# Designs tried in a protein design run: designed miniproteins, single chains, continued (4). Part 34

Each design is a single chain, and the fold is of that chain. pLDDT is the mean over its residues in the fold that is shown.

## One batch from the design tools (miniprotein)

Design m13157
Fold by ESMFold2-Fast:
Structure m13157 (fold): chain A 66 residues (1-66)
Amino acid sequence: GLGEELLAAIRARDNERARALIREYLAQRTLSVEEQALLWSLANYDGSDEAAFERALARFEAIVAR
């Protein structure tokens, strides 16, 4: 599904694709302000902190599984 495609783009570090998919995902699903900020941080990740990225990704994986 769309959430799985978004996770795949984020894991692949395909920031352009991830940003496009986030816009589509948010049009179909209501997320909190904090959850939206989490998604945009993942899609704009610059490689500076891999541990923080992996923790944020795990949080988003839990959101997609709802």
Scores: mean pLDDT 82

Design m13158
Fold by ESMFold2-Fast:
Structure m13158 (fold): chain A 68 residues (1-68)
Amino acid sequence: PVLEAKPWKPGETLLSRAKNEAMKLMIESVNSKDPELTKLIEEGKEEGLKLAEEHGDKVSVKLTKNQM
């Protein structure tokens, strides 16, 4: 579904909005005493690091090969 777009304010940036959303999620995760949520955050962090390491090397090698 498409959400309604909010108008830009003079001092408002996309980065500021993203930071506010990230802060909300962090506050929610810190306040939640749910071990399942903590596990998912930790797993997501590990998966992200693993994908970045694996994809970083693969993407770099593929880009170099494509420049041949």
Scores: mean pLDDT 52

Design m13159
Fold by ESMFold2-Fast:
Structure m13159 (fold): chain A 114 residues (1-114)
Amino acid sequence: SAERERLEAEVLEVVAGVARGRLDTEERRKAHERAKEIYEEYKRLADEYKATSDPVMQQLIDLALEIARALAEGADPAEVAELYRRFAEAAKKDPNADPAGIASLERLAEALEA
């Protein structure tokens, strides 16, 4: 679904923004505000998507929701990086997963650990 993919893409952008703005408290506040909105929207959609998804996709949906929640609650970048690593690990179990997409998630996690 386009809406789920859009929200997941925005989570990636928020994560990248937090990593880049590690010294800017205003950028972090803005990222948390965006993450809160993403969390509320994604939570409403997650149950619908999980109802028709295979176990791997259900795990990815749960992890994306946890990433959005962690960002909305002001979690440390290191905690968000760990969630992204778990997302990449889970995505590797999907035979249709895009290897470039997985590599991008791992690079974002690496950037957050700075």
Scores: mean pLDDT 64

Design m13160
Fold by ESMFold2-Fast:
Structure m13160 (fold): chain A 76 residues (1-76)
Amino acid sequence: VPSAEEKQAKARAAFEALLRDSPPEVQEHLRKFLETGDPEAARRAARLLAERHGEPESTVELGAGALLAALEVIKA
């Protein structure tokens, strides 16, 4: 079973990879989300990513939820 440290490291690595692969405008919303934990910033980042990758609108809510869950793991 993964330890809390392993879960945090995995979540951080995934978030850093997402930041690296995102355009500057998306990076701005992701950084603001990391700093503030604002669900609105998470939704904005998820929407821009969905638009960039041609993903359906339903993906925005899943993406925002995943970002929020990852932030909780990173900060726990």
Scores: mean pLDDT 76

Design m13161
Fold by ESMFold2-Fast:
Structure m13161 (fold): chain A 67 residues (1-67)
Amino acid sequence: SLKDQLLELIKKNPDITLAQILEKLDLNPQQRSLLQHMFPNPDVPVSKQASLESIEKGLEIFSFAFE
């Protein structure tokens, strides 16, 4: 699933930013909007904006968009 791809990408690249995620993954506008809501600073590493557990919970809440 896209959720699993996102989590694995973050686990392997702990300094990855939202901007880099948006460049690496072919995301639709809804997915982009939800990720921007979760990570408001696109140039700051996502791991500095939220813990991995919080990211996983957020993706579970929006699982309909990240199947």
Scores: mean pLDDT 78

Design m13162
Fold by ESMFold2-Fast:
Structure m13162 (fold): chain A 83 residues (1-83)
Amino acid sequence: MLPKELSDAVERVRNQGWTALSKGDFETATALFRALSAGGLAYESGVPPEEVTELLNQAYEYGLKGDSKGVEEIARQLRELAE
């Protein structure tokens, strides 16, 4: 089972992605969904759930600000950890 903290972070990022999409902020929405995909891959590759959770929470904070570049940087970091 997913750790609760990681599950909660996934839900926050997913909900913020839908919120951005509903506001027409397609760049931030796309970046948030990329961060979710990268986070899932990182977790499955054996990255500690605490590290994935911290990065997803950072993506969420950037997403709240509409900072698509900040979210994309977190998605890139998660993808690198998965490789």
Scores: mean pLDDT 88

Design m13163
Fold by ESMFold2-Fast:
Structure m13163 (fold): chain A 72 residues (1-72)
Amino acid sequence: SRKKRAEEATKKNWLAMAEHAGRQSARLSAEEAERRFDALIRQASKLGEAGPVAIAEVRRRGAEVIEALRRA
């Protein structure tokens, strides 16, 4: 369906943005990474119906990056 295809496209696009933010965060503190991912989540929340899918991808990647930075 068109809804499923739109959801999959949104997921892929926001996964790519979260991956980019993760790479940029590799040289940051965990606190700075948290602020950057929070900003990306706020941006995703403006997407309306597609927002929850985008937010989920950003939160998942953000958690991975922040955990890695806390262990470093």
Scores: mean pLDDT 77

Design m13164
Fold by ESMFold2-Fast:
Structure m13164 (fold): chain A 100 residues (1-100)
Amino acid sequence: SETAKKLKEIEELYKKLKPEDQELLERLAAELEEELSKLELNEEELRYALERNLEMLKELLEMLLKGTPKEEVEEKFEEMKKELLEEIEKLKKEEEKKKK
């Protein structure tokens, strides 16, 4: 599975982070999970959200490993979170139209 390969790569990268960067990423991941939990996601939307979440985590991990400032990482997270939420809303509207 491509998702399983991405997850393993993320786990290996996470282990290379400084403790303070691990705490930051864990906080950001928890924030995204809370926002997603407020949405009533079906199976397809959950699969899409999971795949996008893994891609976001990998990008943030690579930024932290490169020594990107914490503030810049948080700004990038907010941008990606907004984009993901907008894409999920679009998917919901398209699915409602197809089921009629």
Scores: mean pLDDT 78

Design m13165
Fold by ESMFold2-Fast:
Structure m13165 (fold): chain A 58 residues (1-58)
Amino acid sequence: QARRQQKVAFVEAVARRVMRRAGFRQADIDARIAAMRRSLTTDQDVDDAYRVARRRVA
């Protein structure tokens, strides 16, 4: 199974939850998630984002 895709999905889910709690509109959330996906180009980028997302859930 593609661990990178699982990490990206987790990062996206956490980012969406954080932005919804902060009162962002759905369209703004979708635009920011799309921009985030474009910036996650290396395994290091994904791992760094995943670490931050895990810290927000823990």
Scores: mean pLDDT 79

Design m13166
Fold by ESMFold2-Fast:
Structure m13166 (fold): chain A 66 residues (1-66)
Amino acid sequence: VPVPVEVTATSSNPPVLVNGVPLKEGEKVKDMMRHLLVDEENDLLVLTTDSGDIIAAVSNAKVTAL
């Protein structure tokens, strides 16, 4: 089931990309995330496609369920 989420960039460096679109510091975008992984060992949020390809791996973003 797709999960509606809001992604917030906490800084612009490194650039936070959501579906290839860079976010500015403090910018928020709403999107449908089907494969969201939290890599706690590296403190990364990893967004993937349905095929498992990584579309974003970020340490400077927050993801909130809507």
Scores: mean pLDDT 59

Design m13167
Fold by ESMFold2-Fast:
Structure m13167 (fold): chain A 77 residues (1-77)
Amino acid sequence: AEKEAEELLKDIEKKIKDFKENAIKNKVPKEEFEKELEELFKYVSEVLKEKFKDNPELLEKVLKKIEEIVEQAYKEY
């Protein structure tokens, strides 16, 4: 479970980084970037809630880490 969460976090972090780099290269407006990233976060949160429904403590830690990654992407954009 923990190892699966770690690998999932690395995958999500890479996807957010790639999304940000692509948005910068294509000159996507900040408002549109923030909207798309918010929708992605909502989708990921729903998937994670289902995946880790039997381990709420792990779910909370994973969601908090993803939230931090999203906030960092907003600050860097």
Scores: mean pLDDT 79

Design m13168
Fold by ESMFold2-Fast:
Structure m13168 (fold): chain A 60 residues (1-60)
Amino acid sequence: SNAAAEAARWAERGEEAMKRILELNPDWGLSDEEKERLIESARRVAAHVPDSLAWARAQA
């Protein structure tokens, strides 16, 4: 469905954003395992952005 495709694109954006944040902050001393968990968390959160945005706009 279009909604699933949109969620997938937002998940990709969340992954790229987190990878960039991690590259800019090497001093955080994170393990590869911790970095992977942060990337996965960012993907999951970003996948819900379309639904959250639609809800917020409906409240205005």
Scores: mean pLDDT 85

Design m13169
Fold by ESMFold2-Fast:
Structure m13169 (fold): chain A 115 residues (1-115)
Amino acid sequence: MEEEELRRIAEELRARVKHPLLQKILDGFLAGDEEAKRVLAALGRILQYEGDREAGVVTPEDEARYQEALEELKKIFGEEEVNEILDYLRTLPDRVRGALVALGQWAEERLKAEE
């Protein structure tokens, strides 16, 4: 039931996003790819941190997790591609960014449960 709702969110995002790399990540997520889940979890952590920083509620632990997520993505895609996707994500409406955070949080919980 919860997975079906998250699948609908991912399919709606896939239809709305115009960035080729983000489309590929969402396609991988919908196909059950573990690397795509890790990438979405990292993107969700970055977007959540940026929102919390704007609200003035970040801790040193939150900043450390944000840096870890950035380094993980840079190892997969390289710094230039990571900067391009993050710049694209920052242009999206708050509702769309919130949906990506929700998918990332779900992906992170699933990765922890599979350990």
Scores: mean pLDDT 80

Design m13170
Fold by ESMFold2-Fast:
Structure m13170 (fold): chain A 88 residues (1-88)
Amino acid sequence: SAAESEARAIVEAIVAEMQVEADKAYAAHKAAGASEKEKQETVYKLLTETLDRAIEAVGGLSERMLAQLEEARKQLEAQWEKLQAEWE
């Protein structure tokens, strides 16, 4: 549908912005000699903020895409909790 195509275009634009920010963060971490933990914390923050923006933006446009993004957000949280446990 037109609404689903619009929702997809919005998500793709948000992801493209996130990739630019991720590249900047990667370069900054490399220059600073950041730890693996610091790098992963930055990635988790960027992905969380990106998903939260996408969820807000597609609300009312596509219930299917909203459900998929909400599930991805939950999976990201679970992966982050597992990663934090591995750093002990």
Scores: mean pLDDT 82

Design m13171
Fold by ESMFold2-Fast:
Structure m13171 (fold): chain A 62 residues (1-62)
Amino acid sequence: MKEEIKKLTKFIAYYGEENTTDEQLAEILGITPEEVRRLREEAKAQGLDLSLVLIKYLEERH
């Protein structure tokens, strides 16, 4: 979990949120690209950073 969060944060910081693909983020998080797409849309709708929404999702589990 901590390693996945660190990889995610570095990846988004390097490429920028807008330049990250749902497939790349899904590979890092161990979830589907479709689920990443949903979280990206949620972040945009709420005016939150994608990284924050993804980190919270990983911490809360499903």
Scores: mean pLDDT 73

Design m13172
Fold by ESMFold2-Fast:
Structure m13172 (fold): chain A 73 residues (1-73)
Amino acid sequence: MPQQLAQQSERGSRSARESGLDRAAELFEQASRYARQGDIEKAQQLKDQGEDLIQEAGDRDPEVLQRFIDAAS
C-alpha cells in the first residue's frame, strides 16, 4: 500500500522538505552532466524525477516552484 510509503515519506518529509529541493537541484545537475555526455534520455529521466520533488515542495510553496520554472526557462 502506498500509504505505508507515504507514512515513511511523511516522517522524512518534515525534515526532508528543504532537502527535497536540494535533491531536485542535484538531479538537474546530474541531468546536465548526462546531457553533456550525449545521454539525453537519461538526462530527461533525471529532470522528470527532479520535477516530482519540486511538485511536492511547490504544493506547499507554489512561489518556489514558480521561481524555479522561471530560472530554468
Scores: mean pLDDT 65

Design m13173
Fold by ESMFold2-Fast:
Structure m13173 (fold): chain A 65 residues (1-65)
Amino acid sequence: SEEEAIEGAARAGALQAVGLAHYLLGEGEVEVKVEITDEEITATATSEKGSASITSRLSDVLRGS
């Protein structure tokens, strides 16, 4: 369903953003924010050293449902 697809993409994006932040910025505390718009789902992991984001297009997520 659309809800399951969006939820799955948000969870995957959050995990990927954390992993990317740790890979690029090193280990440490990260704050994760997920933003959903009409066009995309963006997960951003922010630490004291910077941030990393993973973006998925909402249309691509919904097409897979």
Scores: mean pLDDT 80

Design m13174
Fold by ESMFold2-Fast:
Structure m13174 (fold): chain A 59 residues (1-59)
Amino acid sequence: GAEAARAGERGGVLGVIYTAQGDVARGRAMIERGLAAAEGDAVGERGAKLGQQAADRLA
């Protein structure tokens, strides 16, 4: 649902922000939490995965 989609997107965005600040471990944790909260919601999962890809590029 909408909340799960937002949770996944937030997790992805926060993951990128923390990784860009050099806190890769926290960035990864935010992405994993976002994916878990978005489980079963395709939009939220996509948002979290896009954040993971962006964070991987920064690390």
Scores: mean pLDDT 76

Design m13175
Fold by ESMFold2-Fast:
Structure m13175 (fold): chain A 60 residues (1-60)
Amino acid sequence: SAEELELARRIGRELGASDEEIEAAIEFIRRRHAQGEGPLDEAEIRAIVRAFIARARRAA
């Protein structure tokens, strides 16, 4: 939903994520919704954003 995507952007900014990391997390959430998976709460969205930050830092 639009609310979940805006929440992901807000959490990403709070955690110091790059724009690329935030967009990667949002794309994951969009694909999840497209596959019919249920809604995400704030803790789940925060965990997803953290995972994308960690992945990017491991690749660097």
Scores: mean pLDDT 80

Design m13176
Fold by ESMFold2-Fast:
Structure m13176 (fold): chain A 118 residues (1-118)
Amino acid sequence: SAAERAAEGAREGARRAEEEGGKGSGASGGGAAGGTADAVARERGGSVEAAGAAAGAANEEAGGGRAGDPSERLGALLNAGAGATGYGMGYASGLHSEKSRKAYLAGEEGGRRAGEAA
């Protein structure tokens, strides 16, 4: 299913970002940010599906020029967003498998729909 592929991509992305941040070998500050994102997601028990959707929403906001509209629910969303940031950083660092790419795109579209529904 598309959801399972999005979840798999999110896990791999977050793991890659954490490896980069943890070993201090990241090409940019994004590696450290990704490591933090993965840690936050784990601490709060966020799902990889939520991380994928949040990654899509974050990427759409960056491309769409939407201003973040913080709410009292920011804490819960931030956990998913943190994991999604890890995925985005991991993907950008060279996850070139078709499965990872499709998972990212599915998460991106899912995030857009979640934002539209809100």
Scores: mean pLDDT 42

Design m13177
Fold by ESMFold2-Fast:
Structure m13177 (fold): chain A 110 residues (1-110)
Amino acid sequence: VDRLLALLDEARAKYEELLALAREKNEPQWIITSIENNLLLVEELTELVKRFARGEASEREKTIALFLLAAISSENDLIAKISKDQEIVALAKENAALTDEISRLLIELL
């Protein structure tokens, strides 16, 4: 669980970096909003993982965690496909790799 929480904290930091870069480069509002949404989803997933660690998670919360993970992946793929800025695309691809590692560890926890 500690490794999964560390990866979620890294994901949050990378999305904060991506958000700052997108704002600095005056990216389209929908890209900025997608990054903001992913930050909220990572925060919500982090709280669910903390509940799993305490043995407090319901079966419903386990399915919600999988939905949050799928939503994060989908939004990240959208950013990577549509942004024309090479730095934003590169960070989005790094976030995709990190999300895949989070996915593997989360499935093992469920």
Scores: mean pLDDT 82

Design m13178
Fold by ESMFold2-Fast:
Structure m13178 (fold): chain A 61 residues (1-61)
Amino acid sequence: MKEKEEEAVRRSYRNIAENRERWLKKIEEVGKVFEERGEDPQPFIESGEKLMESHIKRAEE
């Protein structure tokens, strides 16, 4: 019984991590567009990552 509860919690964390990865991947795709245009993608990527971290922190609080 206890193992099933631990597995459910780990599965929940995995789902959260997968959603986080999807968001980061989307930010990376937009960064590639900046590179194609000869612009520095780093400021945009950093801004997107910070925005996502802010959302996660707000959800945890």
Scores: mean pLDDT 68

Design m13179
Fold by ESMFold2-Fast:
Structure m13179 (fold): chain A 90 residues (1-90)
Amino acid sequence: MKEIAEKARENLKRYEELRAQFRDAVAAGASQETIDALREGLRKAAVELTLEMIKLHEHLTGKKYTPEQIERAKKAAEAFADNEFERALA
């Protein structure tokens, strides 16, 4: 469990760092390639954080998530990251 909690904290920090890098890149007029790479990084970080949270919940409750529940959670995390991208550009 300690390892799961530490990984979740690491993924959250990575997500926050990528958000800051994305905002800085947009403000600096970075290339579209750089902006797209940071956006993809944010999506991946959001999914990884979500999966670690699921593992933590499974450990605490003793109940396993179904593959369908996991897939739904992953898609929700990706949509959240996309909304963050759109808000930063507005």
Scores: mean pLDDT 74

Design m13180
Fold by ESMFold2-Fast:
Structure m13180 (fold): chain A 77 residues (1-77)
Amino acid sequence: STEEEAYRAARAGTEAALANPGLVLSSEVGPGKSFRVTVSADAAGRVTVEVEALQPVSEEELERVRRAALEGAREAL
């Protein structure tokens, strides 16, 4: 599912961002690359996760994908 893809992308992105502070990692997820998951970390290990809709989607769908990405990032901490 798109949520599972976002979860895995955010988890992997968070691991990579923590190893490379200041690097911005982006992955496109969903059947038509409908969402972009972006992860970065500062030198103190503070992680930022953002999810952007690349195509028109419902607010509910965007919220589900964002929630999945945040859970994936949290697993990497």
Scores: mean pLDDT 84

Design m13181
Fold by ESMFold2-Fast:
Parts: structure tokens; C-alpha cells; sequence
Structure m13181 (fold): chain A 85 residues (1-85)
């Protein structure tokens, strides 16, 4: 997936900024601290090319965090679009 390639091309500082934007957007959607933690783990998995682990963490963010999988995926895509611009 293109997001994984984008994350692998980023510096550690840019990856932290990406994570901060994702966390901010998820908080605005009413996501809990568990949603934020699982989203962070999903981004790390995507960067490492572990798409299976990334999907598992996205599902846990929805299940335990009070957001939908679609909401988390849309947030990640919106933040990715900002970094591509």
C-alpha cells in the first residue's frame, strides 16, 4: 500500500509529525487513548512492511477505541495527502 511506502521514506521526525496529526484527528472523532495507541502501532507496522499486523491494530483501534475502521483509515489517508503535498 502507498501509505507504507510513504512512511518508510519519512525521517523519524516526519513520522512523529504524521503520528501527531493522526492522533489529533482521531481525538476530534472521539477516539480514546486506546484508539490512539493502536493507531500508532498500526503506523509502525505499515512502516515495517507488516500489513497483517497493521490491519490487526486498525481493527483493535476500532474495537477498543470507539472509532470505526473506516474512520481510522480515512484519517490516515487525509494525513498522508498533507505530507504528499
Amino acid sequence: MGIGDLLRSMSEEQQKEFEEEVEKALKELGGSDKALEHARQALEALRNGDTQSAREHLNKAAEEGGVSVEDVAEVIQQVANKFES
Scores: mean pLDDT 78

Design m13182
Fold by ESMFold2-Fast:
Structure m13182 (fold): chain A 99 residues (1-99)
Amino acid sequence: AEAEREARIAQLREKLRRFFTVLNGLDEAVRAGDEAAIDRKLDEIAQLVGDPETVERIREAVRRYLAGDEAAKREFYDLVSRLAHDVVRRLAAEGLPPQ
């Protein structure tokens, strides 16, 4: 039914909004060097997307970056970008229309 489709789209939009809100919080935590906040945001992302292996790779990259490995910063942002694209693609496959 149309109402069921509208409810599903609303749920998918809310999931996408929550995901990007957490990603923005992660970026802020990384810029601040707040390791405890970074860990909390990564745990929230793992709960939202169900991809613990990718989240753990992101966690390892950001820890190396904070320890002074500038190459790990590029790896971190590349992994985050790929995760964001994967989430958008999965939600689109579930019925979220293009924004």
Scores: mean pLDDT 84

Design m13183
Fold by ESMFold2-Fast:
Structure m13183 (fold): chain A 96 residues (1-96)
Amino acid sequence: MKKDELLEKYLSGVTSDEELKEAIRKFLEEMGFEKSDVLTPEQAAYLFDPNGDGKITEKSLEAVRRFLRELGLPDSGEITVEGAKALAEKLKKRRK
């Protein structure tokens, strides 16, 4: 299944922050990332994919950090539920 199709499957029907966190976690697990309740910057770069190429690069990581900074969220370390929600909502708007 293509990354975009799988992500839409998991994000469909999500109505709460906890459901969104769980949907993102399951998506990343199916894409081969380790089980985690918190996104690393690398996992967020993959999920967000600011360059649209599916690659995790320093440019992708910096784009995620810049986005988090613009929202007033921490741009280092683990990405919280709030950060993951903001990334997923931006991704939904890009697709829809």
Scores: mean pLDDT 59

Design m13184
Fold by ESMFold2-Fast:
Structure m13184 (fold): chain A 82 residues (1-82)
Amino acid sequence: SPETRERIREALLRLAREDPALLTRIALGQLTPADVRRLARLAGLSVATMRRPENLEYARREAIEILTEEGIELIKEGVAKV
């Protein structure tokens, strides 16, 4: 649902600040069961809901987008320094 996706997105934005290693594992599709439980807790979702393929694929795509945006900003900062 749109509400579920917004909750996942908010949790991923929080992970970008608090646990970028977990955000990277989400983007790579390399989630452990503990990672899924933590993501579900941050999103305020049940583990069963978070484990649904559509929700995991949404989280993966969104994590890639967040990391790409952060990577682009770091590249821009590096180019400006040169």
Scores: mean pLDDT 79

Design m13185
Fold by ESMFold2-Fast:
Structure m13185 (fold): chain A 81 residues (1-81)
Amino acid sequence: MVDELIDELIEAVQKGDFEKIRELAKKLREHVDPKEVLRRVAPAILSIEDPDVRNEIIQILKKELGLTDEEVVDILREAAR
C-alpha cells in the first residue's frame, strides 16, 4: 500500500500533475516519514526539465509534507549526487 502510493507519487511528479501530487503527499505524510517520502521522489523531481514545473512541485511537497527549506535543499542535493 505505502510503496504503491509512493510509486503513484513518482508517476504524478513525472507527469507534472500538481493536484495528484498534493493529494498523495497528504496521504503519505500520515503513514511515512515526510523526509523519506521526499528522498524516494527526489530523482523524479530532478528529472523535470522545466524549472517552473520543478519548482512548483518542490513547493507543493515542501508545504504538504511540512518540511523546511533547509531539509528540502539537503535531500535534493544528496539525490543529485
Scores: mean pLDDT 84

Design m13186
Fold by ESMFold2-Fast:
Formats: C-alpha cells, sequence, structure tokens
Structure m13186 (fold): chain A 92 residues (1-92)
C-alpha cells in the first residue's frame, strides 16, 4: 500500500470518528489532499497541513499560529505552480 493511501485512510478515520464531519465534507477534504499529492506535495507536508486543518475544525473561532499559516500558504503556492507547469503554462 502506498504511503499516500495510508495517510488518506488515516485522514478519513480522524475526520469521521474524531471530528464527526459529514461524508460529503470528508470526501471534499480527501479529494483536496489527493490533488496536492498528485501535484508533488509530500506525505510529510500533507501531515503538516492536516494538523493545521484539525486545529481549524476543532477551534473555528481561533486563527492558527502565523508560522503554520505561512507554511500552509507555501504548500498551496507550490501546488499551484506545479499545476501550471503540468498544463504547459508559464506563471509571471
Amino acid sequence: MSEIEEFLERVREVLTKELKLEDEEVEIILAFFRELARLGVSVAELEELFDVLKELIRNPDKLPPPEKLERLLELLRRARTARAKERGLTLP
């Protein structure tokens, strides 16, 4: 079994059993992580992102620490760049 598949299975269990999200919400989050992995985000980086996401779901009235927020933005920027390169598009 691939490392990403093991990660996604654990994410599903946490989201459904601990955070008690609806099936539709769980599938949206899993699809997001699958897309990031496809675009080259490592499982270790996805673990960091999932930690931030869990904090946001548990405490929606609190902003994550600035360091974790910047890390999240970095990962999203890298995924966006990888997608643009996949399509043969050059970013400014």
Scores: mean pLDDT 73

Design m13187
Fold by ESMFold2-Fast:
Structure m13187 (fold): chain A 86 residues (1-86)
Amino acid sequence: MELTPREREAFERITRKYLPIVEEAVRSPESRLTPEQLRQLWQDILDELRRAMSDRPDADIELRAAELLGDILRLAEERVRQRQEE
């Protein structure tokens, strides 16, 4: 999917901000995100994407947010797996 520069910057900011948090939650069950933290994470992603895609009112922001969150989760799982193999 070809992103606009604004969408790419928003995706990179969200990934950098949340990847460490998601990685910690995947690595340690004791560090699991609370329901409130999950709501805040989802809301922050939606707000950043709405801002980046404000010129596209018909865009499915929630679908893009879900795809981005899925990508962050996959990256976090891969990073945890690599560290466990060392």
Scores: mean pLDDT 71

Design m13188
Fold by ESMFold2-Fast:
Structure m13188 (fold): chain A 65 residues (1-65)
Amino acid sequence: DEAIRRKAEILAIAAQVMGLKVEISEEEGELHVVITARTPEQEEHARRIAEDLRKLGIRAEVRVE
């Protein structure tokens, strides 16, 4: 779904503006987003973005450096 992909891209850009590292991949037609946080504050932001992505049906993972 192109609309879902565009929403994922917007959320990824928002995360990058917050200083988060974002990786987007596609596996068998399913979008997978990995958000990497370096501080506790970034981890909280990453978790919120991941939750929003999951609400859209996108697989989202948070990693801490």
Scores: mean pLDDT 77

Design m13189
Fold by ESMFold2-Fast:
Order: structure tokens, then C-alpha cells, then sequence
Structure m13189 (fold): chain A 69 residues (1-69)
């Protein structure tokens, strides 16, 4: 599963709230971002991919999140 597909799935599950379960449910956008960034790091994703994920998460609830260090 490509990075783009994973971000899209996370957005869809986040937006659905109680509609259709998923690994995103029960997580805040911050927790989802940290977990997804860890997975991307382990998969060897680029910094650009991580920034795109951050942009996707920011779009879910209108808040601006920073990349974890």
C-alpha cells in the first residue's frame, strides 16, 4: 500500500467518525500522525512523504500539527 493510499484511508476513516471501523478510530489526529510517521520512517519514506502526511492530517480537523522530532 502506497503512502498516498494510506493517507487517503486515514482521512476517510477520520471523516466517517462512527461509519466504518478502522485502525484510525480511537486515535486523535496527533496520535495518528505520530504512528503513521513512525511507519513511514520504518518503510524508508522521504521527508516529502512525511510532510504530505502532515498536510493530510491538518486537513482532517483544521488544526496545524508539527512533525515529531
Amino acid sequence: MAFRERVAAARAQGRSAGLGGGFYKGMTPEELLKRSLRILDEAGASEEAKKQLLTGINGLDGKKYELPE
Scores: mean pLDDT 57

Design m13190
Fold by ESMFold2-Fast:
Structure m13190 (fold): chain A 81 residues (1-81)
Amino acid sequence: GALEALLAQLRALRAELDAGADGEAVLKRAKQLLLTSDEIPVTVAIGLILRAIGMLLDGASGREAARAMLDEAIAYLEERL
C-alpha cells in the first residue's frame, strides 16, 4: 500500500545517509519523497522529514540529527502498518 511504499522509501533514504551519501543528495531525495507522498495523511512523518531537511540545510545539527528524524518517521509508519 501507499504507507508501505513510503516506509520503504524512508528506509532507503536512511540507508543512503548511513552509507555516507552527500547531504545535498539526501536532501534532494527527501524533497522528491515528500512530493510523491503528499496524498498520504501522515502529517507527523512528513513533519519529521521536513525538520530533517531543515537540519541538513542549516548544517547546525548535521547528519546525526537528520538520521534521528528519519528514525522517528520510520517508527511512526511502522506503528501504523
Scores: mean pLDDT 67

Design m13191
Fold by ESMFold2-Fast:
Structure m13191 (fold): chain A 60 residues (1-60)
Amino acid sequence: SAATEAGAKLGGGAATMAGRLQRDGGADENQALSVARAYAENGAEAGEKLGRELLAKGGA
């Protein structure tokens, strides 16, 4: 639902985002750390953008 999706997006988590990126996107630990850093320092939106960019590169 939209409420669940909003809650997940707002809650999100640097570690959860990094872990998902590594497992599903094949990101290296350095890439995962970059996402976690962006998440922690610049918020969920910055981390999500970086994560999506890395996934897009891995997915072609």
Scores: mean pLDDT 62

Design m13192
Fold by ESMFold2-Fast:
Structure m13192 (fold): chain A 90 residues (1-90)
Amino acid sequence: GVTFTEEEKLNLRKIFNYLDKNKDGVLEANEIMRFLLEYYADPEAVIETLGLPENVTPKKLDSLLRKLLVYCDLDKDGTITKAELETCLA
């Protein structure tokens, strides 16, 4: 199966919390894709806002988010819950 590093797990939790603006513990795939587009438009502002490490490049973040969408959408409805995220990262 896919493996995440402790740094990747922390970064994914930061991204999830940032995108989960209504605090319902549910994140749609479209919110992740929108975030990726915002990141490509202004990577430095997004990295700073999220407090991501300096070593997180657009390519690395894109790969991480695609990995999340492919492997962590456990119910296959295009929605990722906090419970699904934690299960995937375990």
Scores: mean pLDDT 71

